# Designed miniproteins, single chains, continued (5), part 69

Each design is a single chain, and the fold is of that chain. pLDDT is the mean over its residues in the fold that is shown.

## One batch from the design tools (miniprotein)

Design m18378
Fold by ESMFold2-Fast:
Structure m18378 (fold): chain A 58 residues (1-58)
Amino acid sequence: SLPTVAEARANISRLLEETPFTRADVGQLLGLDAATARRATQDELAELAVAKRREMAS
């Protein structure tokens, strides 16, 4: 029932297109500091998004 990394990546791409958020902003929303967020790949952000989704599912 949890999204795949590919689905999370697509959701992040849509968020970046539909909002003024940068990839670094998305990383910070997922709990990364600014420096780590700037270095994070979209795949790493997708994995973190899946982890946050698991928290919501509990």
Scores: mean pLDDT 77

Design m18379
Fold by ESMFold2-Fast:
Structure m18379 (fold): chain A 80 residues (1-80)
Amino acid sequence: TVEEAKKLIEEYLKALEEAFELMLKGQPVPEELRKKIIELTKKIAELLSKLSPEEQEKLLAEFEKRVEELREKFFKKLAE
């Protein structure tokens, strides 16, 4: 369950980065990619609900840190 949640989070972050790269190029984000991000969000929420509170806290903290790093990378490139 924790391993599955980590795998989905990695897939989500990769999809999000792909969307950001397209936006930086002035290209539209494909509907398939948008649907994938939404579906991954739902699956991650479902898996997290099945974990212990301690496992949820750790995964959410790691996830938030990685989203913030990706956001900073995106805004840095946008400013260039």
Scores: mean pLDDT 79

Design m18380
Fold by ESMFold2-Fast:
Structure m18380 (fold): chain A 88 residues (1-88)
Amino acid sequence: SSVLDKIYDNLGILQKSLIDSGKSDIGNKLQGTISFLATQLYKQGKFDTLKKLQKKVEEIAKLAEQGKIEEALKEAEKLKKEMEEELK
């Protein structure tokens, strides 16, 4: 899936930005958790939610690349909670 591939690519960007900022544990955990959630949404056919996840991950990755690490982390935690709610 092009959508799923873009999520994984942008999660890699986010993970690298967090590692480069000294937050490797957080970066690795967020990459793992959001990748898992994206894969579950894909398997359940929740493609509209998956597209929203793609857009949010792109935005968060851009914040992290801009050095807005605290803002990126806050948005990532919000996104994680929203996606967990969608899988209930």
Scores: mean pLDDT 87

Design m18381
Fold by ESMFold2-Fast:
Structure m18381 (fold): chain A 70 residues (1-70)
Amino acid sequence: SERELAEQAQRQADAAIDQAVSQGDVDKLQQVRDQLQRAADLFRDSNPVLAEALREQARRAEEALRELQA
């Protein structure tokens, strides 16, 4: 279902963000953020639940990026 896909995407995004943060990898975290934003735009009309989940994870990646650069 769309909700199950959103939950899976959130778990995968969380893992990628946490890994980049643990490694202090700013470039990787920027890449993850950009990929999540693009995916959210791609799924906006076909799966809005997934799009919102991806957008939320992109915001989380952006917050983590700001913390690493502070």
Scores: mean pLDDT 84

Design m18382
Fold by ESMFold2-Fast:
Structure m18382 (fold): chain A 91 residues (1-91)
Amino acid sequence: SELSEEEKYEEMVKKLEEKLAELEASLSEEAKKFAKELEERLEKENLSEEEQEELLSKLLEEAEKNKDEELINALAVVGARLYLKRELEKR
């Protein structure tokens, strides 16, 4: 039987969370710590979605300019987690 639209969405979110956890597990300990500290800072400062995206974009530009692949990957994980959180909150 074909899954309902609701069931398909829930399975997609679960798979994305599992893949995101795998990507995060591949990060260095320093990159993991940076990602966690950045996530905690974004929550604590109570920034708007636009302010969060602007901050992440600025940090990503700096990381790319410095060719810091570990920082780029950490920022990608943080960005993906923020996206998933926002999508879940819209339901």
Scores: mean pLDDT 76

Design m18383
Fold by ESMFold2-Fast:
Structure m18383 (fold): chain A 63 residues (1-63)
Amino acid sequence: MKELKYIEAGVKMNEALLELNASKDQIGKANLEFIKLLQEGLEPEKLAEGVEKIIKKLEEELE
């Protein structure tokens, strides 16, 4: 189901953010961005690309 893939993408994103020791504010902002991607009706593959970009941006901020 497409819904399961969306949930899995969100879980993977949040796991990665926690591993990066992201702040609660950073995690909140990342999840808001994720919700915006969901609202755009993106295909699961495009959503996964968006999640990777969110993670990379946060990695750069914590550099």
Scores: mean pLDDT 78

Design m18384
Fold by ESMFold2-Fast:
Structure m18384 (fold): chain A 106 residues (1-106)
Amino acid sequence: SKLEELKKKAIEVIDKLISLLNDLMAQTTDPEKKAFLQDAINRLKKYKEQLEKAETPEELIKVLRGILDVVAEVSRVLSGAPQEVRDEIEKIYRELKKILEEAEKL
């Protein structure tokens, strides 16, 4: 179904984001930034579990909005990160936003 296709795309994007944040956490020496990144990763993992269990467009939309809030917060906190990292987060945000817009049309 279209719902299953959108869930699969969202899971692929969130897995990419989790990998990126794990790499950044491994390179970060600031304890406050490490704690923030670990919290963001934990929140994204919980949303991934909710994505896998979503059976309706409404459930998918709710979870996607939660993920977008986390990505926006990550973008704000990482505003001083290298350009390549900021560009990748921006790309992830746009991909998730597009999936949300497609889910809202279901």
Scores: mean pLDDT 89

Design m18385
Fold by ESMFold2-Fast:
Structure m18385 (fold): chain A 99 residues (1-99)
Amino acid sequence: MRELIEKEAEISLLIMGITVAKKIAEKGKGEEAAKAAEELARKVKERFSEEYPELAEKAVEKLLEAAKYAREGKGEEAVKKLEEARDILTEIGEKIRKE
């Protein structure tokens, strides 16, 4: 129970982090948005790669694509990739809740 609650809280914090990164990207702060996305990717890899390797790797890939687009000044594409990463994290959260 405690471990399950901690994992669910971690997913919620990561989704909140994506919302913040999206707002930074929408404001044209590409380097700041890229760094936020890369930090989120690191946390996803560290916490979820063992139990959810396929979904974690997919989320990391989307977050790193978001960082690349943000640095290229493609804020709309960066936001789209951040939203795709959020959807994958939501799927991980649903799997945690069903276990």
Scores: mean pLDDT 86

Design m18386
Fold by ESMFold2-Fast:
Structure m18386 (fold): chain A 98 residues (1-98)
Amino acid sequence: MGEEALREAAEKGREAAEKGSPELAREAGRLANEGAELTEGLEGKLGAGTAAGLASISAGVGVIGGEEGAHTGGKSAARAAEGGARGARAGSWRAGAA
């Protein structure tokens, strides 16, 4: 659940970077925050929360910087969201392995 939203945020961030779209950068930040909220477990929430914060800041740069900002901010948001998805998966893997 949280991992899926963070993966979608990473995809939108990459698309924002490719297209120079501030709107897609904004959507990537929104999805990253949603993914963090849906992530269960303290370890997963800490990782996802940090990634969502970084993704939101990067997306904000994309929105404010226009097309050029969207290329840079979208790329950074995608990286942060991907890290968050990995953190969420690690939390679920530990729970599932028990």
Scores: mean pLDDT 65

Design m18387
Fold by ESMFold2-Fast:
Structure m18387 (fold): chain A 61 residues (1-61)
Amino acid sequence: MKIKIKIKPENFREDMEKLLKKLDEAGVSEEDKRKAMTKAFYAYLLAKLTNEEIEVEIEVK
């Protein structure tokens, strides 16, 4: 299953909370949640560095 989220430089906390909710609704494991949140965090750092919106696609079981 693929979950897509857009991460904006200014909305990190809100975007991460939305991602976590989507992962919870999808019933993914805690390990897969950790990996997904880590990918989203790196995408946030890239978005902040480039001042661009970054789309993250997360593949889960």
Scores: mean pLDDT 77

Design m18388
Fold by ESMFold2-Fast:
Structure m18388 (fold): chain A 74 residues (1-74)
Amino acid sequence: LSKEEIEEKVREIYELLKEGRIDEANELLSELVSQLSEEEQRIVLRGYLRALHYLDQGRIDEAERVVEETIEEL
């Protein structure tokens, strides 16, 4: 996958999480992770967990920051 394709998938996963579509987000995350290097997997999975934590707290701005940081680390 190109960096741009990974970024697109990460943003799509985040939008699904914001909509409460957790099963669809997890399916797309699993598909993405299977195509990534070990380093990229760690970055994406860490970002996913942190974004979920902030969304659960209603802290949307912090969740969005985590998504952008995740993309920048890729």
Scores: mean pLDDT 85

Design m18389
Fold by ESMFold2-Fast:
Structure m18389 (fold): chain A 93 residues (1-93)
Amino acid sequence: SLEEVEEKVRELNKKFLEAIKNKDVEGAEKYLEELGKLVEENFPPDVAEEIRKILEEIKEEVKKGNYLNAKFLLISAMSEIVLALRQQRRAAE
């Protein structure tokens, strides 16, 4: 369900932020990968591609040690995901 997707997104967001706080690059990349798969499995291809582009930018910032930029890009990615979830719910009505 879309509610389960929203819960998983929130959990992955929290885990990513915790990984960044601990400078755990491997953990951060893992959670971005899981978030990308969740998006690909639950959203239309065009929407999923848009969100994955932002996730790839976040991954590059994490690799560079630019954790502040990674956090700001994550806000953008989460905004797109929330909008996509709302659009999916409206389309189902």
Scores: mean pLDDT 85

Design m18390
Fold by ESMFold2-Fast:
Structure m18390 (fold): chain A 85 residues (1-85)
Amino acid sequence: DGAAFAEALIARLDGLIAQLQAARDAGLISPALADEVIAALERVKAAVEAARAAGLSVEEILERIRELAEEADALLERAGDEIRA
């Protein structure tokens, strides 16, 4: 259901944020880029939380977060490129 999907997605977002914080602390990524990516993931998380509170379905949650998720994905690709360099 939408609530279970939202909980799972929030847990995954929390995991990504923790990984980026660890990479930042280890000096594997620039602090500025890490902070930008974390902020984008936090925006996705906030939108998922709001959608869960509104009782939205999985499909509705995905539609609501589409633009924020696209922005976060682009930033995650940039972060991955920097970490791999």
Scores: mean pLDDT 87

Design m18391
Fold by ESMFold2-Fast:
Structure m18391 (fold): chain A 66 residues (1-66)
Amino acid sequence: SEFEGLANELVQRAWQATESSSAAERLKVLDGVQEIIEKGREMYEAGASLGDVKRKMTAEVNKLLA
């Protein structure tokens, strides 16, 4: 689905952004991304547009990676 494509993109982005991080820091970031994906999935299943979900998930991941 289009949602799974977005979720995979965000996971890959977080993986690349933490390539030089410690294992513990990497796990914390990846856990945060999974929480963002779960909340985004709930919004999408509740009828939110993919565009709105993508915007919110991308903003939350950007904040997490800052």
Scores: mean pLDDT 85

Design m18392
Fold by ESMFold2-Fast:
Structure m18392 (fold): chain A 91 residues (1-91)
Amino acid sequence: SGAEEALRLLEEAARAARAGDFDRARQLVKEATRTLEETKDEASVEELERAGRLAGEIARIAQENGDEELVALAHETEDVILRILLERQEA
């Protein structure tokens, strides 16, 4: 599913960030955010919560290493996840 793909991309992004490959991490986070937007109705709450935890981890690593672009991208992913969760509560 698209949710599984987004989680895979975020897990790969977290691994890249831990390895210091911030160029790859930025690319993967961008892809994950697009996938989450396109597949928002397919993701379970559990999958969205796991994605949020991964994005938070990526943001922390990026902040500790001064990669402002990756921090911004990871926070954008978190905002997308929160918006999807809120939209479901309003339905």
Scores: mean pLDDT 87

Design m18393
Fold by ESMFold2-Fast:
Structure m18393 (fold): chain A 83 residues (1-83)
Amino acid sequence: SDASLEKLQKDLVEAARKEDLVEVQITVGVFQLAIAVYSVLQRQEEVERIRSALRKALEEALKVTTNPELIAFLEEELKVLES
């Protein structure tokens, strides 16, 4: 649901603000698992919606962190999404 995606986006940004790399990685993993599941089910609209939400969350997370390791992780995940 849109409410669940909004919560995941907020959770990712909050984890990045706290410089919690493990929590960021877990939250990104939840988005990626959802994308993989809907992709296998051939639910293209759901895939597009979740990919869009993850992209926005990654972009917002990059604005709130100064940790070089976390920045590198978030930039790599954005690159994978755009491929």
Scores: mean pLDDT 87

Design m18394
Fold by ESMFold2-Fast:
Structure m18394 (fold): chain A 112 residues (1-112)
Amino acid sequence: MEEDIKKMEKVFDELIKGVREIADRYLAEAEKTLSPEEVARIRELLDTFLKSLEDIKKLAIRIYKETGNLEEALFYARMQADLLVRQLEKETGDKEFAEEVRKLIDEAVKKF
């Protein structure tokens, strides 16, 4: 359990870092073509998304501590992450950006 929790923390932290790097790249491109108001809206959306990933990390670790079932914890985490990515795709209108985030989630899950 303790070793699995440390692994969960590390994998989630690496995932969140990867998503932040993609988000920073997306914002840099947006700043070239969009108004300051539109860029500010996208920044808030991405900040909210990253905060939600941190909340999913905490939820997954909590589920694992309560159930002892790693597969169940990861299933709920993935379900919540998929819903967030779907909402991000809808709000940004950017399918390619959403697919890059989904790939990072898939790679994170494969580490378990």
Scores: mean pLDDT 85

Design m18395
Fold by ESMFold2-Fast:
Structure m18395 (fold): chain A 94 residues (1-94)
Amino acid sequence: SEEENFKLVEEQINLFLENKEEALKELKEYYEKYEPEKLEKVIEWFELTSEGFENLDKEKLKEALEIYAEIFNVPQEKLDAVIEHFEKFLEKRK
């Protein structure tokens, strides 16, 4: 069900937030070494995602998803579908 899916997403978000500082450190070390041209956008995406989930800020989460799409070349139609799904999730988790 949608409620079961939202609970799983919420559990994943909490797990992400608990480990965000170490994850960011590992992410910075990887991109600095292997893909330095993407480092700035990857950090921006990660920080916006973390802040968006922590505060349930849909605008920051949308901005993070747009940056993610730019980094990983995700089609706009798929991005729009994910944004719509997250807006629905956030409305139920206020």
Scores: mean pLDDT 76

Design m18396
Fold by ESMFold2-Fast:
Structure m18396 (fold): chain A 58 residues (1-58)
Amino acid sequence: EKEKLLQEIMKAAREALNKGDKDYLKSKFEELKKKATPEQKKMIDNALKGVTYLIDSL
């Protein structure tokens, strides 16, 4: 279950990076957060920060 969430996060991050679209990234991660536990929400927030940093660095 945790591993599946990580795979979904990684897929959404790759798609957002390919598009260069932070709004797409945020939308996808908000969908994932709706199904997430409090611990998983922290992981998603950390991933959102990291991927946003990468997009801003392009």
Scores: mean pLDDT 77

Design m18397
Fold by ESMFold2-Fast:
Structure m18397 (fold): chain A 82 residues (1-82)
Amino acid sequence: MMSDERINELFERVLEEMKKYKITYEDLIKDAIPSASFAEGALEGSQNGKTGRKEMLRIAGGNMLELVKEQKREDLYKKLVE
């Protein structure tokens, strides 16, 4: 299980990158199969440029949304949907 500190760190990194590339909450919910387990890997993929950076970041955001729901982090969910 990922620690709250690690989830907070990953969440803030995802939010910063989403703002940089103007990715919205609506862009995240278009991904039909987000997985909490892929959140960190997708973020790393966006940073390494192995695929389309914006596309990988959208996947990372969708996976982060799923992780936030799985861990019942209402505080982070509110930040992500606003």
Scores: mean pLDDT 65

Design m18398
Fold by ESMFold2-Fast:
Structure m18398 (fold): chain A 81 residues (1-81)
Amino acid sequence: SMEQIEAIEKVLLKAYLMLADGRSLEAILAEIRRLSELYNVPEEIEERIMALVRDMVERGLSLEEARARLEAFFRELKAEL
């Protein structure tokens, strides 16, 4: 649904902003979990977002690479919804 798409976009945007601010992985994952509950993001999608963010941080991606990866992920999710 459109509401689900908007909810996912808000979670992804917040994750990106926290990455740009140099927040810890633990803080980012906690906020993803909190916002996913607040916006009623399905658990399966929440897990996929958390896995993506963990992978990006562990690989040490630049902010430009992280943005591109998050944008690609969002496009893929919209095609599934």
Scores: mean pLDDT 88

Design m18399
Fold by ESMFold2-Fast:
Structure m18399 (fold): chain A 92 residues (1-92)
Amino acid sequence: SEIEREAAAALAVMQLTVARLIVSKTEDPAEAAEEIERAGRRAAELLRKAGLEEAAEKVEELAKRAAEAAARGDFEEALRLVDEAIDVAAEA
């Protein structure tokens, strides 16, 4: 259903946007990495259940790379990758 796909995309965007907000306000690399990984998994699950498999895979890849960047203390790169994941979810 188109409505189910739109709802899944909106919920995925919300999950990633909340993680982005936390990452933008934290100075803790471990907290940032954990929040990105959590949000990425939830967003990908929502997209996959709605049949948006390509978008789910891209979000998972971007979230994994963002979490790795955050764990290294590279918050600028982490936020850039989270923003790319949000765009992928929004366009799904």
Scores: mean pLDDT 89

Design m18400
Fold by ESMFold2-Fast:
Structure m18400 (fold): chain A 95 residues (1-95)
Amino acid sequence: MKRDELISLLLKALAMLQDDPRVYEVLEEFLRKLGKDEEIERLMTEKGLSRRQAIDYVFQKVLDEKPDIETLKELVKRLAELGGNESLIKEIDSI
């Protein structure tokens, strides 16, 4: 339940930031903290993916691997902070 709530808030935060390039900076930092930086670089250098395509691919893979609730919460909160959405931040903090 908590994970499904966080995924819902994640999708809401991403939808609000769809045109903000800083989203990819936050996602890359998140993936780097999970040790996925080598996989991102490999996809760019060996598969010819753009940085955004590599980040999107690895991010979806990480979500499928079901990261820890606290790790997911930190990501969603960072994205909500980029959007300046105080109500969303409060909702995340309640989970």
Scores: mean pLDDT 80

Design m18401
Fold by ESMFold2-Fast:
Structure m18401 (fold): chain A 84 residues (1-84)
Amino acid sequence: SEIEEVQIRLHVLGYPEGPSGLGKIDGVWDYADRLAVISFVRSTNLEDVPDDGVPDEKVREALKEAWARYLLGEKLDLVEVPAP
């Protein structure tokens, strides 16, 4: 589901991590998920997005972009391992 996709991306990108981690990836939006969105919005300086913890369209699009950049970074590290 859309909520589960947001939860997965936030968790993998490290927003926010606590002793028990981000809540369960269960498609249920709770307080821990809201804090994760607020942390993501603040750390990425998303413009025109209130840090109210709601995963609106702009937050979801920014998460898709951040997720794509994360995957690209990991792939580049795997390809660019020179031993000169």
Scores: mean pLDDT 63

Design m18402
Fold by ESMFold2-Fast:
Structure m18402 (fold): chain A 95 residues (1-95)
Amino acid sequence: MKLLPLEVFLKIYPDELVAELLHTIQEIAVRFPELRDELAKTAPYLAMYLVTKDPLFLKKAVEGILAVAERAGLPEDLINRLRSILEKVDELIKK
């Protein structure tokens, strides 16, 4: 089973944080298909960010996915990726 590389998401979503987040969500959904329904609950926040460009919606999406990942005990590489994205989103909000 081949995951789509980050470069494919960057072609669709020129917002690098959205591309990184969706790439990470794909990896989680492929490796842990039992979490797909929980991950789908965060989709409205990401959709609101794409429409409004308000980084608070992106923060809510990332926090929701990170909470699912931590509760499910996902590998540290995936949790660290989500934490890195959250830190970048927090820097956007602090401006």
Scores: mean pLDDT 81

Design m18403
Fold by ESMFold2-Fast:
Structure m18403 (fold): chain A 97 residues (1-97)
Amino acid sequence: DAVERAVLVEYALAGIYFKKYEETKDRIYLTRGIGRVIRAVGIEISAELAKKGYEAAAKDLERLLAEAEEELRRLEEEGITEEDLREYAEYAEKALK
């Protein structure tokens, strides 16, 4: 649940940046979008390693989940809905193909 939500938030942020890149053609948005995808993958890897008993991975996961929850709070304050998050995440997935 918390891991799936955090992964969704990070992919949604990636999608927001990839859309800004399409609009502006500024490569900084492409770089930021890719950075968010890397964070999403990092959450999934940390979750799997934490399940296997790696204490360092469990601590990294706790931090990454807390950071994703703070980003979600900011997006919600900006009026971004759960449906918007899913649409942005889908956009990011298509952009990576």
Scores: mean pLDDT 87

Design m18404
Fold by ESMFold2-Fast:
Structure m18404 (fold): chain A 66 residues (1-66)
Amino acid sequence: MSDFQRVLTRSGGAYIETRQTNSDEEARRAGREAAERTGRELGLSPSTVRRAFRQAIDIVDRNIAG
């Protein structure tokens, strides 16, 4: 698993889990915080972390809509 994919997976997981019991806003915040935390651990740039978070939300929303 690449570092980018790890951030994406952690972010998406936090988003999905938080959506089950919290508001959409709180779920997106949890996803962003998970992405930022994982990105810091892996030494990724803020721009890479932001891209991974956006893709994580898009993937989850696509899978829910499909």
Scores: mean pLDDT 80

Design m18405
Fold by ESMFold2-Fast:
Structure m18405 (fold): chain A 94 residues (1-94)
Amino acid sequence: SRLEELIERLAELYGLEPRRLPKPVEEVVEEIEEKVKVLEEKGVEREDALLRLLRVLEAETGLLEASVLRELARRLGLPLSTLVRMLEEELELL
């Protein structure tokens, strides 16, 4: 898939092996949802808040496996097309 191709390219550029989450996906989703509520109260749209928080998560945990990102997007209600666009933008900045 395009997501898997992007993660493979980012892994090569970063010199990193894609990782799994250091804690259960359910806990990560709960933490993101709590932070999304705070950002929405400040006038940030949900999709933009989710993208910002996923970038922060990647910075803290390292590059995540495509399967992990797909599960996070599914649980958070983020379209895969939006996630793919975020990763393509990241690749263009490197």
Scores: mean pLDDT 83

Design m18406
Fold by ESMFold2-Fast:
Structure m18406 (fold): chain A 82 residues (1-82)
Amino acid sequence: DEAEKGAADFAKGAKSGNPDEIVAAGTTFGNALEKKFGDAAAQSMSVGTGETLAENGGGDEATAKDVVEGGKDVIAELEAEK
């Protein structure tokens, strides 16, 4: 599942603390959500979350856990709507 893989990769980006990796991973996850669910707002939110994390920092396990949990919650919400 590209969306689940995207959430895991986004968490890896967040754990790295590298702004470019965080933004790229957030964009990839957002694109996976749009491709699977057709939801442009979910895509935009994931991109914005990546930009915010890149600006404010990451590089720890707590941030990575929050990204994985948030990504799974978004996927579950979008699946429940259909």
Scores: mean pLDDT 76

Design m18407
Fold by ESMFold2-Fast:
Structure m18407 (fold): chain A 65 residues (1-65)
Amino acid sequence: WEEEARETREEGRRRYLEGLKNPTELDLINREIGEKLRLIGEAVEQRLAGKPDPELEKEAGVRPA
């Protein structure tokens, strides 16, 4: 039973870590915001480089210049 108890403890830790990998609604929203900000950053960088990407700007929601 000692071996099973150790395995159960490790399984419990893995379940706990899986619970942490199940993001909350807030975590999902924050990830979406982060992704959108990254796209905006890329669109702005391309505009500053003199190579604006209209499709990327549309996806990022950046207004055309």
Scores: mean pLDDT 66

Design m18408
Fold by ESMFold2-Fast:
Structure m18408 (fold): chain A 103 residues (1-103)
Amino acid sequence: EVKFYLKNLNDMDRKLTLISVSKEFSKDPKKIRKLTYETLKAIESGNYDKALQRTKELLKELKKEGAPKDIITFYADFFAKIFESLGKSGLAKELKEFTAELL
């Protein structure tokens, strides 16, 4: 069942993402952590349009907080791969195009 797989994947990837953000930033990453969690929660609930929108907000916040381009690309690739694995290739493409324009 895809939903069970996503839940397990989200738990592991959420922990790794939060650790990565905390390590890369000397600033308080509270907004980044919240947006990351909300994006993963939207994916788990099958609300993919909301997940895409939250991902775009996350990438914009990362840029605003002065995150390096490689960190922004990491988050974009991470969520694009999730969308592709779910057969949502159109959402993955839109996210990649948004990220290229943002950088």
Scores: mean pLDDT 71

Design m18409
Fold by ESMFold2-Fast:
Structure m18409 (fold): chain A 75 residues (1-75)
Amino acid sequence: SKKSVKNLVKALEKAGIKVKVNSLTELHLAMARILRERGIKLSDEEAGSDTKGLIIVYLQKLAKISKEEAKKLIK
């Protein structure tokens, strides 16, 4: 939902990450790019996650929040 994207963008901004995105797909791609640029690697288990699971993993690594907090932001 648009509210979820806005909440996720705010969580990233609190961690010093600025992104301009209008959808979860754009946010996913932006976060994946930032992880690559920062040299942040996923474990094999993390890399095997579905799309929502990957968004949760990216948020944990970039925004420094818990898995439970990331799940609340996506809902």
Scores: mean pLDDT 81

Design m18410
Fold by ESMFold2-Fast:
Structure m18410 (fold): chain A 90 residues (1-90)
Amino acid sequence: SELEKIKEAARLGLRFLKEIEPLLPPELHPQAKEAIKLLEEALKSEDVEEARELLLKALQIIDEISEKLPQELKEKAESKLIEIKKIIDS
């Protein structure tokens, strides 16, 4: 199911953000919390189009955060984004 793939991607993104949030610079915490909220809303949605829009908005924020991270954390974040996008594209 398309909705199940979106929710799988959202769960993966949510777990990643919750793990990395304590390691982020304080100035990035508001963006991380916004992405977490969007992913939690995607998981509660029963509409494929709504869930996809929420997931894509969260992934954009994660990508923006990733560009501002130290190299080691940036590589980890980029790897996770590739994994998430692969689930959606499956």
Scores: mean pLDDT 85

Design m18411
Fold by ESMFold2-Fast:
Structure m18411 (fold): chain A 82 residues (1-82)
Amino acid sequence: MLSKEEAEKLAREGGKDYAKGGKLLAQGGEYVNRGIGLVLRGIGLVLTAIYIGGMSPEEAEKIFNETLDKEGYTGPKPKFVV
């Protein structure tokens, strides 16, 4: 499994990619495909932190949401806690 530090880095990177992708999706047009790719990459990184890194969904969601807030993202936030 990944180290706890590596899992935390993946959760933060996922939040950054999701925020950037969400902003591009909001712009529309030529930015839609790149926005979708970044959103999916962001989700995949957070899921990797949970399932490969052994991070709890609650910890991953916290880091992800803190990263979204730091990046100025104001759109809908996905849930990783069931």
Scores: mean pLDDT 82

